# Ledger of designs, part 75: designed miniproteins, single chains

Each design is a single chain, and the fold is of that chain. pLDDT is the mean over its residues in the fold that is shown.

## One batch from the design tools (miniprotein)

Design m2606
Fold by ESMFold2-Fast:
Structure m2606 (fold): chain A 99 residues (1-99)
Amino acid sequence: MEEFWKEAVEKAKKAGKEEYIESLKEEDELFRKILEIIRQIENEELNSESEKILAELMKEIKEGGVLMSLVIHVARNPEADKEELEETVERAEEARRRA
């Protein structure tokens, strides 16, 4: 988990969202929830409680959680290159602007 988090941070820096990650390091609860949901998604076994939490996180992503969208994308596609990460960030920002 710590190794995965460090890798996600490094990829987010390449996407130009370094400051977001540093600010969110103090919000351990949010990060733990994201990582737990990502693990369940990876195993394709979401329980009803995790689905509710995911829905809340998706709402927060639309309102300002570009980083959360990036973390979820990295977890599903750990080999994503810089171009894919930048595209993910752009989509999240567009969704936020339209919200």
Scores: mean pLDDT 56

Design m2607
Fold by ESMFold2-Fast:
Structure m2607 (fold): chain A 63 residues (1-63)
Amino acid sequence: ADEAARREAGRAAERQMREAGMSEEQAKLTAPGAGELAGAFMDADPSLSPEEAGRLAGRLAAL
């Protein structure tokens, strides 16, 4: 996935992690890594939007 898609996925992951109960500070620190994970998801499944991939990565990171 390109840089813009990774940034969008990182923002989606940050929102998802906060909704899952992660603190805002922890979610912000984790978001770049979750964005990279979401990028890998989009590379493996091109049908995933950045929003969908970011939410999946955020749910996984919040476990």
Scores: mean pLDDT 80

Design m2608
Fold by ESMFold2-Fast:
Order: sequence, then C-alpha cells, then structure tokens
Structure m2608 (fold): chain A 58 residues (1-58)
Amino acid sequence: SDLERLVLEIHKRGLTELDRAQLKRVAREAGIPVSLATDLFDRLGRERATIAEIASLV
C-alpha cells in the first residue's frame, strides 16, 4: 500500500521523527500522494510524529 511505501521511505532516510513538511517532502520524492502525508498528520492531531506513531496507522 502507499502507507507501507511511505513508512519504508522514512526508514530508508534514517528518520526517527519528522514534521508535516518533512513527511510531505518524503512522499513527494518517493512519488506517493502528498495528500496521504497531510491526512496522516490530521489523523494524529500533531505537528510532529515518530516513525512508530506513523507506522501504527498502517
């Protein structure tokens, strides 16, 4: 899924924590819909998240 691909791309970059802008950049660079990154942070209700928090939504 696109969510699984996004988590893998975060792991490949060695990121342990990121904000909305960083996640949008990762999505854009990986060819994943940027809207998916915004939706993830909207669901979390946060401006920053750990990779574990993001992975919990997959």
Scores: mean pLDDT 82

Design m2609
Fold by ESMFold2-Fast:
Order: sequence, then C-alpha cells, then structure tokens
Structure m2609 (fold): chain A 100 residues (1-100)
Amino acid sequence: SALERLLALEAELEAAGLPPLEQAKRLLEFLGLSHLIPTLERLYALAGTEATAEQKEALEALLREVFLRIVSLITDEPVATIARLPRAEAIERANAAVEA
C-alpha cells in the first residue's frame, strides 16, 4: 500500500542518518511535491529569525500541500477531492482507509 511505502521510506531515511532537511526533501519528492523543495530550503535557511507574514503563509501552504498528499496516498482519492473536505473529515477518511 502507499502507507506501507511511506513507512518504509521513513525507516530508510532514519537508518541512513540523513539530516532533518534532507529527510524533509526526500519526503517531498516521495509525495510528488518536489516543486516545494526550494520553498522548504528558503524557510530552513531563515530558521532562527523572526518569521515574516509572507514566510508564515509559505509555511502554511507547504504544510497544507503535504497534508493533502499524505491523505490522498492513504485514501487512494485525488488531491482535489481531499482539498474540498473539512480537515476533520479528511482525517476520518484516512483513518478508515488505514483500518481497511
């Protein structure tokens, strides 16, 4: 399953001892979000400074895309379908798919 592949990737990244930023890049690549890697690198480079409103918006957008892709992979439903759901319903569908 897609969840089993995600868990296998997590175990491989942990075993390889990759730095957190490299682990995050590999996760984005796995989720088909490689286009967000430059945004992740910019946010990481600014770590330790006070975040601007633009940086907070970029982080929220990145986290939302990661959430949608993970739920899409677990449920085997299109990202566009999950994006239309309330967050709580998207989580319930993901939980149901994992238990099935």
Scores: mean pLDDT 77

Design m2610
Fold by ESMFold2-Fast:
Structure m2610 (fold): chain A 84 residues (1-84)
Amino acid sequence: MLSLEELKKKIKEFLETRLGDLSILPIRPGVSEKEFRAYEAVWFAKEVLKEELDEERLKVIAEVVGVSVETVRKALKELEEELK
């Protein structure tokens, strides 16, 4: 597993480099840009980095995205439901 600092760096790089291209795509109605970024960051951490997302890692993602930990937990739950 990545350290909290390595996770923070990887999520920040992902948001700065990959989501820049996605800014051309319309955000889903009823979803804020920050909620969309939270979902994408959680997906990247879980599916690309293969990280177990404990409370401390969810806090790191929330800090990098600039949202509440509750928003990140909601994004993780939505992602887990889509992967079933």
Scores: mean pLDDT 72

Design m2611
Fold by ESMFold2-Fast:
Structure m2611 (fold): chain A 72 residues (1-72)
Amino acid sequence: MLAEALAIVRELAEKYGATPKAREHIDRAEQALADGNTAEAAQHLAGAIFNLPDEVRDEVVARIAALEAERG
C-alpha cells in the first residue's frame, strides 16, 4: 500500500503540478521507503498529500481510499 500510494502522489504531483513543499515531502518519502523506514515514509507521504492543491489532493485521497477498500 505505501509504495502504491507514493506512486499515485508522485504521478498526480507531476501531472498537475505541486508546491515545492509537496515535492520535498515526496522526495523524502521515497528516500525513507528506500531506507526501509516505513514510518518516516508514511509521515512524508501524508505531508505531501496535505501540501497538494485541493483538487489534486481529493483525487489522491480517492485513489488511495479505493486501494484500501479493495484490501479491506
Scores: mean pLDDT 79

Design m2612
Fold by ESMFold2-Fast:
Structure m2612 (fold): chain A 74 residues (1-74)
Amino acid sequence: AARERHLADAERLIEMIKEGVPEEEIKAFLDELGYSQYERDFFLNLLKIKKENPKLGESIVKYLERVLAADRAR
C-alpha cells in the first residue's frame, strides 16, 4: 500500500541521514522514489538544515522517527 511504502521509504531516508550517508547518495535515492516535488524538497531541505545547523537537523530527525513509529503502530 502507498502508506506502507511511504513509511518504509521514509524510514530508509531517515536512517541514511542519521548514518551520514553522502548527500549525493541520498539525492539519488530520492530521485528513484515516486515522491512528489514537495516531498523531495522537504528531504533536501532537511539535509541542508543538518549541514548548516546539526542540532536542529538532529531534532527534526528525532521528531520524524517518532511520527513514523506512531504511524507504523496504526
Scores: mean pLDDT 75

Design m2613
Fold by ESMFold2-Fast:
Structure m2613 (fold): chain A 88 residues (1-88)
Amino acid sequence: SAAAEAARAELAARYAALRAQDIPAEEVEEILEKVVKELVEKEGAKPEEKEELEKGLEAAKEDIRAGNPALRASVLYSKEKLEEEKKK
């Protein structure tokens, strides 16, 4: 829907603005979670809008973690552990 696309675009624009600033990755993640929470709690928010915002937040978190060595190690460990469990 147009509303869901607009919500996703707003989150993407906010994330792009945060990426342009010298802010620690952990703080950027917290700010995005807060923004998504505010948008999800907005009066009249549709289920489609909430779903798109949650998908956008997860994508942004993965991108942030890929750019942060400490957070990247945590994500890689989790993925590697899951792959190891699947093999045996």
Scores: mean pLDDT 64

Design m2614
Fold by ESMFold2-Fast:
Structure m2614 (fold): chain A 79 residues (1-79)
Amino acid sequence: SKDELIAALERSKKELEELLKQVEKLVKQGDYDKAAKLVADSGLFSPEEVKAIENGADPVKVLKEKIKELEEKIEELRS
């Protein structure tokens, strides 16, 4: 049902938010390679998203964009 899908998306959002906290901490420490590896190894991203991070995309930006997309999807389902 719609409610089951919303619950699943909210769970995924929480996982991404936890990952974002870890990634932001590593970025603040200057551990960019560890931050990128954490995102790539999380299993929460497409192969294309992982490749973008490997090619120097900001992992904090990628994570924030993914969370925003998920929030928009949840909001659409609630509307």
Scores: mean pLDDT 83

Design m2615
Fold by ESMFold2-Fast:
Structure m2615 (fold): chain A 81 residues (1-81)
Amino acid sequence: SLEEKEKKLQELAKELLKLYEENNIELDEETKKILKLIIEGKFDELFEYIYKTYANEYDKELIIDNLIYILENNIKVLKEK
């Protein structure tokens, strides 16, 4: 379900933020904003931000699936070494 994917995305965002902190990686303001919205469970605000920023009204599940893919890949890269 979408709610289960949202919970998965929150856990991935928390893990990624921790890995960035452990590796002393400074995040840009856009990445910080997106991760904060995800971690805080502010998905309606996240969708509105994406719609305004990218000028496209994407399907919510597609947005979540794409973010899960991006965060999982970033976590994998940071855990390698």
Scores: mean pLDDT 80

Design m2616
Fold by ESMFold2-Fast:
Structure m2616 (fold): chain A 90 residues (1-90)
Amino acid sequence: MLSEKEKIANLIVAAGIQGVAATLDPSAGPGAVETARKALEMAEKYGDKEGARSLARVLRNVATALREQGYDDLAAQFEELAKRAEEIAK
């Protein structure tokens, strides 16, 4: 069975990959947001500050890429999740 830390790390990687996919097809956006939200909830529940820091960076990068493609509403959702991850990482 995967450890909590390994599960969080896997969700962060998945959120990044799905977020990049959403820059090509914004219909993939809701699924990417859901994966990011699950990663955030697990990092908060288990006090994984390192995971939260990594998640914040990944989500900030995804938001920047989405804004470059003109998907401002979707980018704002990733920015909100990144801000919450930054608060957990403190």
Scores: mean pLDDT 87

Design m2617
Fold by ESMFold2-Fast:
Structure m2617 (fold): chain A 113 residues (1-113)
Amino acid sequence: AAEAALAALRATLRGFTEGMKTTIELETEAAIAELKAAGAPQEVIDQVEAKKEAAIREIEAATARALADLDAFFAENPDASEEELRELAARHLNELIAITDKAIAEIRAIVAA
């Protein structure tokens, strides 16, 4: 039961990570298209691309930490409840959401300038 819950939470975190990366990629494509239409210089477009690359790296690093923390917690607490595993996963998911939201806000701010 707990092993199945851990496997499901790992799959959920990976799924959310891929969704967040896709969202950042789509927001970046939209931002670059808008900047090009406005005649923005290449340096501004490069700033948006740099924000995308930094955000994707941070999301991947945070996801790796989340998966490692879940594995370590389960190894140390084999009798851990599904609720305890979900609470740990939720804290990591909140960090991933915050990274994504910050990246989108920064990209949008570059376009608005």
Scores: mean pLDDT 85

Design m2618
Fold by ESMFold2-Fast:
Structure m2618 (fold): chain A 112 residues (1-112)
Amino acid sequence: SDLLEAIGLTLRGIGYLFDGSFDPKNAKLWAKAALEFAKSAKLYVSLGDLKMAARNLEMAIEALKKAPKTPLVKEALSHLESALDLVTNSKDAAAAQKELDKAIDALEEWLK
């Protein structure tokens, strides 16, 4: 179930935020949280739940703002912010999914 997968991804993101609160210098925890929330947001967009997609995008952006401002992190942040605007203002699910894919790719590359 895509819904159960989306919920699981959100919960994993929250787990990484919790871990980051105890080890805030571990920059990878913030990026891991952002990645899980971005993947959850993409599934919620696919399900037509733009409100839950927006919540997960807001959590991804807030987590990633705590990571070091490397080029890939800045790229991912820009795409997450674009996806949030597309979900909240334009209601353009297809464009939001493309921006989410770019953010996910940048985060996965940085976390290698």
Scores: mean pLDDT 90

Design m2619
Fold by ESMFold2-Fast:
Structure m2619 (fold): chain A 100 residues (1-100)
Amino acid sequence: MKEKIEEIKEKIAEKISEEKGAPKEKVREEIEKLIKEKGLAELGKLGLLLGVITEEEARELGLSDEEIEAVRLQRALAEDPDNPEAQARGRELEARLAAR
C-alpha cells in the first residue's frame, strides 16, 4: 500500500502540474499538505477526479461509495458544465450527505 500511495501522489502531481502549468515540486508540496490536513481519503478523491486511480483504489484509500459518486459527478460537470442531469444528481447527493 505505501508504494502504491507514493505512485498515486506522483501521478496526481504530474497531471496537475501539466494542466495548471505549475512546477511539479510545488504541486507535490500542496498534495502533502492536503494529506496532512485532510487525510488519505482526500488523496483518493483527487486521484479519482483526475482519472489517475480506479474506484476500487479509491475505496482502499478510504472513500465511501457516496464520495466516489460525488467525484464522478464532479468529473462529468468538468467535462460538460451545462449537463442538467449531472447538476441535479450532484445536488441530490449533496443533500443526502448533509442530512447524515
Scores: mean pLDDT 74

Design m2620
Fold by ESMFold2-Fast:
Structure m2620 (fold): chain A 87 residues (1-87)
Amino acid sequence: MEEELKERTEILKDILESLKEEDWEKAVQSLLDILKTSEDEVERRAAIEALAWAVRKYPQLRPFVLERAKELPEDLREELLRLLAEA
């Protein structure tokens, strides 16, 4: 599980880095949708870590992520906020 989580998180980060600025909000929304709909714990964990990484690297995404995070289940929202605070 640890190796799979790391691999999936790195793939998501690479995808985000390759996107144009205009597509970043769509990519972030897709990650948030994974957190809301996915039953796969590894997929959800990879998505939340990729979101936290993206906000740390591109702070301009923070307001968008925080606003949309209000739609997440409380446990996932708390974890995302915790990871953002570790910066």
Scores: mean pLDDT 74

Design m2621
Fold by ESMFold2-Fast:
Structure m2621 (fold): chain A 88 residues (1-88)
Amino acid sequence: MSDEELAAQLREVAERIAKYSDPETAERIRKLADEAVQALLNGDYEKALEAVSEILNIAISDPNVPDELVQELRRLAAEVARRYEEKK
């Protein structure tokens, strides 16, 4: 999977999670998703991982977010973490 494909999947999952959230939380999730996408496209896997981890923390804390979306986001976060470890 390319960084571009990973970025596209992160944006899609984050948007689906945002739809279950209140407007303020949804805006925060979208901003974090944009940060993660830009970091991935720049090869900054550390910043991408930080942004994705923050979205994951928000999703886990929101009882309205389906567990299936949380699990999908965990899978994407693990892929970002793998790329970060390979860069070291």
Scores: mean pLDDT 84

Design m2622
Fold by ESMFold2-Fast:
Structure m2622 (fold): chain A 87 residues (1-87)
Amino acid sequence: SLIDTLERMIERIREAGERSVEELITEVIAAGSQFQSLGYTEEARRLTEIANQLQTPEAQNDREKQEELAEEAIRILEEAKRRLEEE
């Protein structure tokens, strides 16, 4: 189901954030692409903005900023999951 897909994406972002910023960027980009393909344009846009911020030298040299951005991405996915559970 799409809910199961979102749960796996949330877990992958959490795990990637603990491993490396490169893996975190990859998982956030993947989530954004998936949302775009499903027509969730606003969520895809927000995830793309997070991925772009993670790719800046400022964010790549700031672990606290990386954690903040990862948590923001997870919140977007959790909000989408809640909305799908209500529909």
Scores: mean pLDDT 85

Design m2623
Fold by ESMFold2-Fast:
Structure m2623 (fold): chain A 74 residues (1-74)
Amino acid sequence: SLKEEILAKERAYLDKQGWPEEEREIRLKIVEFSLEKDDEIIAKNKANPMTRDELLAEIQKVKEEIDKLEKELR
C-alpha cells in the first residue's frame, strides 16, 4: 500500500519532469529496491535489536548494493 503509493508518486513526478522512459524505469527500480531494503533492516532490528555500529554497517551495505544495482541497470 504505502510502497505502491510512493512508487506511483515517483513515477508521476518523473513523467512530469520529462525523463526518458528508460531512465524512469531505472530510477523506479532503485527506489523500489531501497524501500525493500529499509523494510528488511527494520524487520531485522525488531527481531534482534542492533547496535549503532551494526545499523551503520547495514546501511553502508545497502548503499553499496544500490550503487551496484544502478551500474547493472545501465
Scores: mean pLDDT 81

Design m2624
Fold by ESMFold2-Fast:
Structure m2624 (fold): chain A 78 residues (1-78)
Amino acid sequence: MAAKAAEVEALVAQLRQLAQQKAQQSTPEVAQQLLQTAQSTEFGARALIDRGDYDGAIEVVRQGTQAVNQLFEQAQKA
């Protein structure tokens, strides 16, 4: 139980760091979108942790990480 909670917190911290790094390399508009996506993902993951759904929380963070990467890639092409 505690180990899985720590894993989710580590993944959330990694996603937050990733979004911040990509935001620094982006326009203010894209940066806001990247940071908002990371914040929304963290909120969803914490709601799942509160329900004891650690596996669901891990999946939500994985999806949020993919969304941040996709948004950044799309911005690089524009």
Scores: mean pLDDT 82

Design m2625
Fold by ESMFold2-Fast:
Structure m2625 (fold): chain A 84 residues (1-84)
Amino acid sequence: MSEEIEKLKKELENLYIKARIDLLFTPEGSPLYEKAKKLLEVIDEFERRYLELKNAGASDEEILRVLKEGLEQAKKLFDEIRKL
């Protein structure tokens, strides 16, 4: 359970780092910039939800569900970026 949570968190962190790099080297207002910005916003939202659940003493099952949902949305956005 906690091993799976840490694995999902690491995958989200890796996508966050990649999106940050894209923002630094991409012109503002380009399709790549806007999608990378949206990817960062999505990951930030799910990290916030994760912390709220953890602080509230939520079950590992609820935490996993939220992180899996966030990773699915982040991967979809990242795939759109890769096609540009």
Scores: mean pLDDT 81

Design m2626
Fold by ESMFold2-Fast:
Structure m2626 (fold): chain A 63 residues (1-63)
Amino acid sequence: SPAVATVTGDDPAGLDYLGLAFTALRAGDLATAEAYFAKARAAGVTVSATLEELREMLARAAA
C-alpha cells in the first residue's frame, strides 16, 4: 500500500476530552460536555451528532 495517510492526532488529548464530555453528558451537565466536545474537536476529533442527540443516546443506554 503506497498510500500512507499522515496521522492527524498523535495527541491522546482529543480522546481524553471525549471521555470527559461523555461523563459530563451522563451527569446531565450539558455546558461541561459542550466545552469538552469543543476541545476534542479542536484536537481533531469529528462529532457529527448534536449534544442533545448524544445525551439522549447515552441516557437510553444508561437507563
Scores: mean pLDDT 66

Design m2627
Fold by ESMFold2-Fast:
Structure m2627 (fold): chain A 75 residues (1-75)
Amino acid sequence: SKLVEEAKKIAQELLELLGQYLEKQGFSPEEKQAAIQRAQQILQQAIAELEKTKDENILEKMKKLLDELKEALKK
């Protein structure tokens, strides 16, 4: 599915930017790893739900989170 492929790309970018954000905020390597692992689990569940339901609102929510994280990194 093109939707699932797009969601996987967004999830990868979200995890990369989350790592940068947490490092900028001064989180420890252990705290950063735990947060990234939790985010990865949440994103994997969201993608699985998107694949099962075809609910495009899941993809739109992921895009919104990506935009919010990009804005947070500009500060």
Scores: mean pLDDT 86

Design m2628
Fold by ESMFold2-Fast:
Structure m2628 (fold): chain A 94 residues (1-94)
Amino acid sequence: SRRQELLEKQREQEEEILELARRMLEAGVSREEMEEELVKKLEERLDEEYELLKPFADEAQRAAMEAKKPEIIAELRKNKEEALRAIKEELERL
């Protein structure tokens, strides 16, 4: 299903970010610098994730999404902050 494809894409993005974080720490990058780069990477993907939601919406829903794009992006950002926290917890286990 299209929903499964979206979830798989999100999982792949999380795995890529985790791998990036591991490489940065192995290279001796500070945790603060690593966190700044991860936040930047997540911000770059917010617009792409917003666009991925459009195929799941009907015409009226797409019009509503366009009107509320800043609010939707803010919710996606919050979800990415939670994902970043989970990634940090995983890195602490290494």
Scores: mean pLDDT 70

Design m2629
Fold by ESMFold2-Fast:
Structure m2629 (fold): chain A 86 residues (1-86)
Amino acid sequence: MAAVEETREVLERALALARENVEALAAHLGISPEELRELLDRWEEQARELVRRLEELAPSEPALVEEIRDKARADLAALEELLAAL
């Protein structure tokens, strides 16, 4: 299912970008780099669970999977724009 795979790739890219920019992003958010790393670890676990659920939903709810993919892409674009401004 292309939409599930695309969602996984987008979430992995967002996580990688956030981790590569932890110090700058943490300073922008007003938290410690250690707090941000803990949040990113929890987000990674949540992202894995989301992808697993999308794989289960894809045969019956393809439109919902596509909506979640599109939201993930928008969120990644927002993160990239934020990081470019830092």
Scores: mean pLDDT 86

Design m2630
Fold by ESMFold2-Fast:
Parts: sequence; structure tokens; C-alpha cells
Structure m2630 (fold): chain A 93 residues (1-93)
Amino acid sequence: KIELSAGVVKRLADGNTQVTVTLKALEDVDFVVVELRSEKEKELRPIAAWKVKKGDVRTVTYTVPEEGNQSYTFVVKDAATGEVLAETTAQAP
């Protein structure tokens, strides 16, 4: 239903970390939620949500106020059902 690019992790000079993923919708989905977890923080945190149509491409960029995590996982869910549609893990540089 959803395709994710390989995630990108960028360490910022201010000690924050910027994480980016691109989502491509292979089907219409009424509403999707993108959630993020880090290596140290196991709880999924919603970072973006929107309605998607087949062929839509969306880029999500999120800034985390930390630089201690080695990996970040993006989970895309159907907001109505909670079904996991796609998942990808990005490694810190």
C-alpha cells in the first residue's frame, strides 16, 4: 500500500538530529500516520499525518532534540485500523 525510501539521518551543529523519509502511496489510503522511534526511546511518537492518494509522494522531515541514538525507525500506519503499512530504519552517520 505504501513504499518508504531509505531514511536519512543528519546530525546538526546544535546537538539536534534531523531525520527524513519519503513516502510513496501505491494505493489510496484515507489517512496515514507516520510514527518515529529511536534506539533509546522505544515508544512510537507520531510525527506526521495526512490523507494520501495513489501516486502521492510525501517527504517527512523531523528534528529530534538529541544526538545519542544510532538508529531511527519510521512506521507508517493506517490511522483508521492501526495496521502497519510500511516500516524502515535509518542509521546515524
Scores: mean pLDDT 78

Design m2631
Fold by ESMFold2-Fast:
Structure m2631 (fold): chain A 68 residues (1-68)
Amino acid sequence: REEAIRALEGAIEAARDGKTFQAAMLLLVASVLDPELREDVIAALKALNQGDVETAIEILERAVERLR
């Protein structure tokens, strides 16, 4: 749980820095640590692929809040 949150927070930071590949890798790690995050991870990856970093971050921040 905490490890999944840490991976999501790392993905948010990577996305803010424009490190899309690093963000994607951290999102995949989060989905492996917590399979219930799969839908949020897919949605965030889709947003990042479309260049919508703000939407991706919003999705991930909501996922972090849900896990707390």
Scores: mean pLDDT 79

Design m2632
Fold by ESMFold2-Fast:
Structure m2632 (fold): chain A 92 residues (1-92)
Amino acid sequence: MTQAQIAQAATNIFQRYDTNGDGVLSRAEFQAMLAELQKRGYISAAQVQQYMAMFAQFDTNGNGVLSQAEFVQFMQVMAQNPGIARYLRRFI
């Protein structure tokens, strides 16, 4: 999977979970996405907690939301996980 494919998949996922259309992904929306990934067997409960802790690192301005660009960068890091890579392939 190329970086361009990860960016495309991440953009498609972002638009799906940006239910308010405000151009940002809230911590609650991100947590809902990870909970869905866990329920569908892509990641473990421990990995959900790990990625929620990492949210703070990508939320560089501390406003509790991720921009589309920050989300793409986060997904590029998460795509090293085979379960996340399998999920991303569904969006390209």
Scores: mean pLDDT 78

Design m2633
Fold by ESMFold2-Fast:
Structure m2633 (fold): chain A 64 residues (1-64)
Amino acid sequence: SVEEEFAKHREEYLRIGDQLAEEAIRAKENGDVSRATAFSVAAALAYAMAGDLEKAREILEKVE
């Protein structure tokens, strides 16, 4: 069903967002500002695609 398709896509984007957010945090810990910014923006986009605007905002704030 369409509802099941949306749920699967949402779950997939949340998992991708979590992975990218983890990479952004590691880059920040290593002092790599450009990589941290790139991964945080990618994570925020993945979270936004999942409809989770709160997680998108949180990762951008964490890497600032």
Scores: mean pLDDT 83

Design m2634
Fold by ESMFold2-Fast:
Structure m2634 (fold): chain A 77 residues (1-77)
Amino acid sequence: STYEEVAEKLSKLSVEELAEMLRDVAPATDEQVEKYQYFVSKYLQDKLAALSRLLGLSPLETYRRLVGLIVREAEKR
């Protein structure tokens, strides 16, 4: 899956690099979360707390933005 490949690539970035990418990302819709949340849990869960602190967001808001980031990067034209 292109979405899983994107999540795996994002997992190799630093917390600081991910935070910069997340600044311009809208939170994912409920439908996107249902479809793609597994990839956040599998590849990015370990960085969630640090990203939440750095961005000044709740863990839930950060989680939804990470799903949105996977969608954005996978759907890039």
Scores: mean pLDDT 86

Design m2635
Fold by ESMFold2-Fast:
Structure m2635 (fold): chain A 86 residues (1-86)
Amino acid sequence: MAKEYLDEARKAFEQGNYGEALEHYEKAIEIAKKNNDRRLLAEVYYELGELFKKLGQTEAAIQFYEMALKLDPNLEKARKALEELK
């Protein structure tokens, strides 16, 4: 279930439909939290960081990458994204 929302969010994001992507990411977060799926939650926060980076919202992007790393300290892609923005 959460994976289906994440797949839909990714598709919308790739197509430039950022508002639609955000709504699907929010549903994925809700389900990941309900299921205590920390790995999936970290992945969603990383992808929200990428989305806000595309929107030029650098501070929000940094916060989401940091949230992803707090949940998964070994998430190399989030660490690299933070290094590029700082």
Scores: mean pLDDT 84

Design m2636
Fold by ESMFold2-Fast:
Structure m2636 (fold): chain A 82 residues (1-82)
Amino acid sequence: MEKQLEILAETFAKETGEDKEKILEVLKKLSKEFSLETLGMALQAMILADKKFDEKELKEAAELIEKEGLSIEEVAEILKKK
């Protein structure tokens, strides 16, 4: 699990210029509530929305994917409006 979270954090950091360690700590925290697949989709939605990394936005994106069954593209559109 840790290596998979690290890969997700590195990918998002590389695409957005955000701090990998900051992203990884948030992902470790949220991995207690959400699956790795959901977190990966939520990060992709944030990249697609051109959003700066934020723990609250990532958690909201993950909830929309896992609880509401929304696609990456649908979540990205919601994030763009914030």
Scores: mean pLDDT 80

Design m2637
Fold by ESMFold2-Fast:
Order: structure tokens, then sequence, then C-alpha cells
Structure m2637 (fold): chain A 94 residues (1-94)
């Protein structure tokens, strides 16, 4: 089932790529949060420090190391930190 967080993001960002919206509808666990974080970091002027603080405090299982790897598009580090299912879900957007 799609989380309220993922549904709210899709509703609030009608201009987001269709591929991202479809990925969010299928994403499970932390993958949905990582897809949104990656989009915000690459496509908005949201401060990195504020996003990092929000995600580390609000999303169980999201460490600063994972968030830093998303920010740097560090695919090799993400492969080590994430499950294969989560990594495969976000890889097309890195």
Amino acid sequence: MVSKFQQDFIAQNPDAPEELKEALKKAKGIAGYLLVLNYLLKNTNEPYAALKEFYTNFVPGLTEEIIDAIYNSDEEKLKKLLTPEVYDAIKPFL
C-alpha cells in the first residue's frame, strides 16, 4: 500500500516526472522516502542540512550515511547500505 507521505508528494508535485510518480506508487519501506529525498536534493533549493535533519529524525532506518550517499549520488556506497530491492527501486533516479 502506498504511504500517505508518497501520496501527498505526488498530489503536491504534479510536475514531477511520471516515471518518479510510478516508482513512488510501487515503492515499499524506505525506498519511497529516498526517491522523494533524491528529487528534492536535485530539483529544489531546499537546504541540504534541513532535509538531512528532517529525514534522520522522522524516518526510522535512514542514517546520515545513507542521506549523504544520496546527496553525492554515490551508487557504490548505496549498494552496500541498502537492500537490493530498495537500491533497484531508486537506481534509475540517481
Scores: mean pLDDT 77

Design m2638
Fold by ESMFold2-Fast:
Structure m2638 (fold): chain A 68 residues (1-68)
Amino acid sequence: SAFEELLSYLEELSKQGDEFAELIKLSLLEAKKLGALKKALQEIVKSLEERDLNEKEKKILELLKKAL
């Protein structure tokens, strides 16, 4: 699924020491437990679209949009 692809990419970045990817991953997993996954995806997408993003962050945004 698109969500599993997103989590896999975030996990890979997190293992490389990317604290941003780790925070996004933990936030999405918690939102899923609370039944608020779609809302969390929408809010993170909005936040990222307002920022200048590096290449890793652009890939995260693409995967977030696919999971939405």
Scores: mean pLDDT 87

Design m2639
Fold by ESMFold2-Fast:
Parts: structure tokens; C-alpha cells; sequence
Structure m2639 (fold): chain A 68 residues (1-68)
């Protein structure tokens, strides 16, 4: 049913949002544990995080559009 499909999309959204939360939390923990990182190392870490977050953000946007 449409209701079951909607609940499956909501569950997938929750999973993706939780994954984004973990990425942010892991980044914050890494930065806190490594306070002496150079600017070059900080930029490299940010690029890595963005590469992981962008595809998840695009999937979230697609699923939200399906929910209407």
C-alpha cells in the first residue's frame, strides 16, 4: 500500500540521517582528539567528510521529494 511505501521511505530517511549524524560526530571527535592538526590536514579531513556527506544529502533530498 501507499502507506507501507511511505513508512519504508521514512525508515530509510531515519537511517540516512543517523549515518550523517555519525559522520559529523566522528569528525568532531577526530578534531577534538587532534587539536594540533595543520591547516592542510584540517582541509584534507573536511574534503573527506564532504565526499561522504554529499551523496547522502542528495539521497535524502530525493526521498523527501517522494514523500511530498
Amino acid sequence: SAAEEREEIKKRLEELLEELGKIVQDYQKYMAENPTLSNEERVARLKKILDEMVPLSLEIARLKKQLG
Scores: mean pLDDT 87

Design m2640
Fold by ESMFold2-Fast:
Structure m2640 (fold): chain A 57 residues (1-57)
Amino acid sequence: DAATQAEIDERARKLTAGAVASRAEQGVTLDDAQVAAMEAKIRDSLLADLARRKAAA
């Protein structure tokens, strides 16, 4: 539903921001394309997890 989708999008953005900050602390700078790819991968992982939980119900 729309609420679940918004929650996943928010979590993906938050996790991506944390990962970028962690890499910056280690002296690694990510470009915009790398950040976008990371956010997309995290979002896909969250959606796959939700689908697995729904299939198990």
Scores: mean pLDDT 80

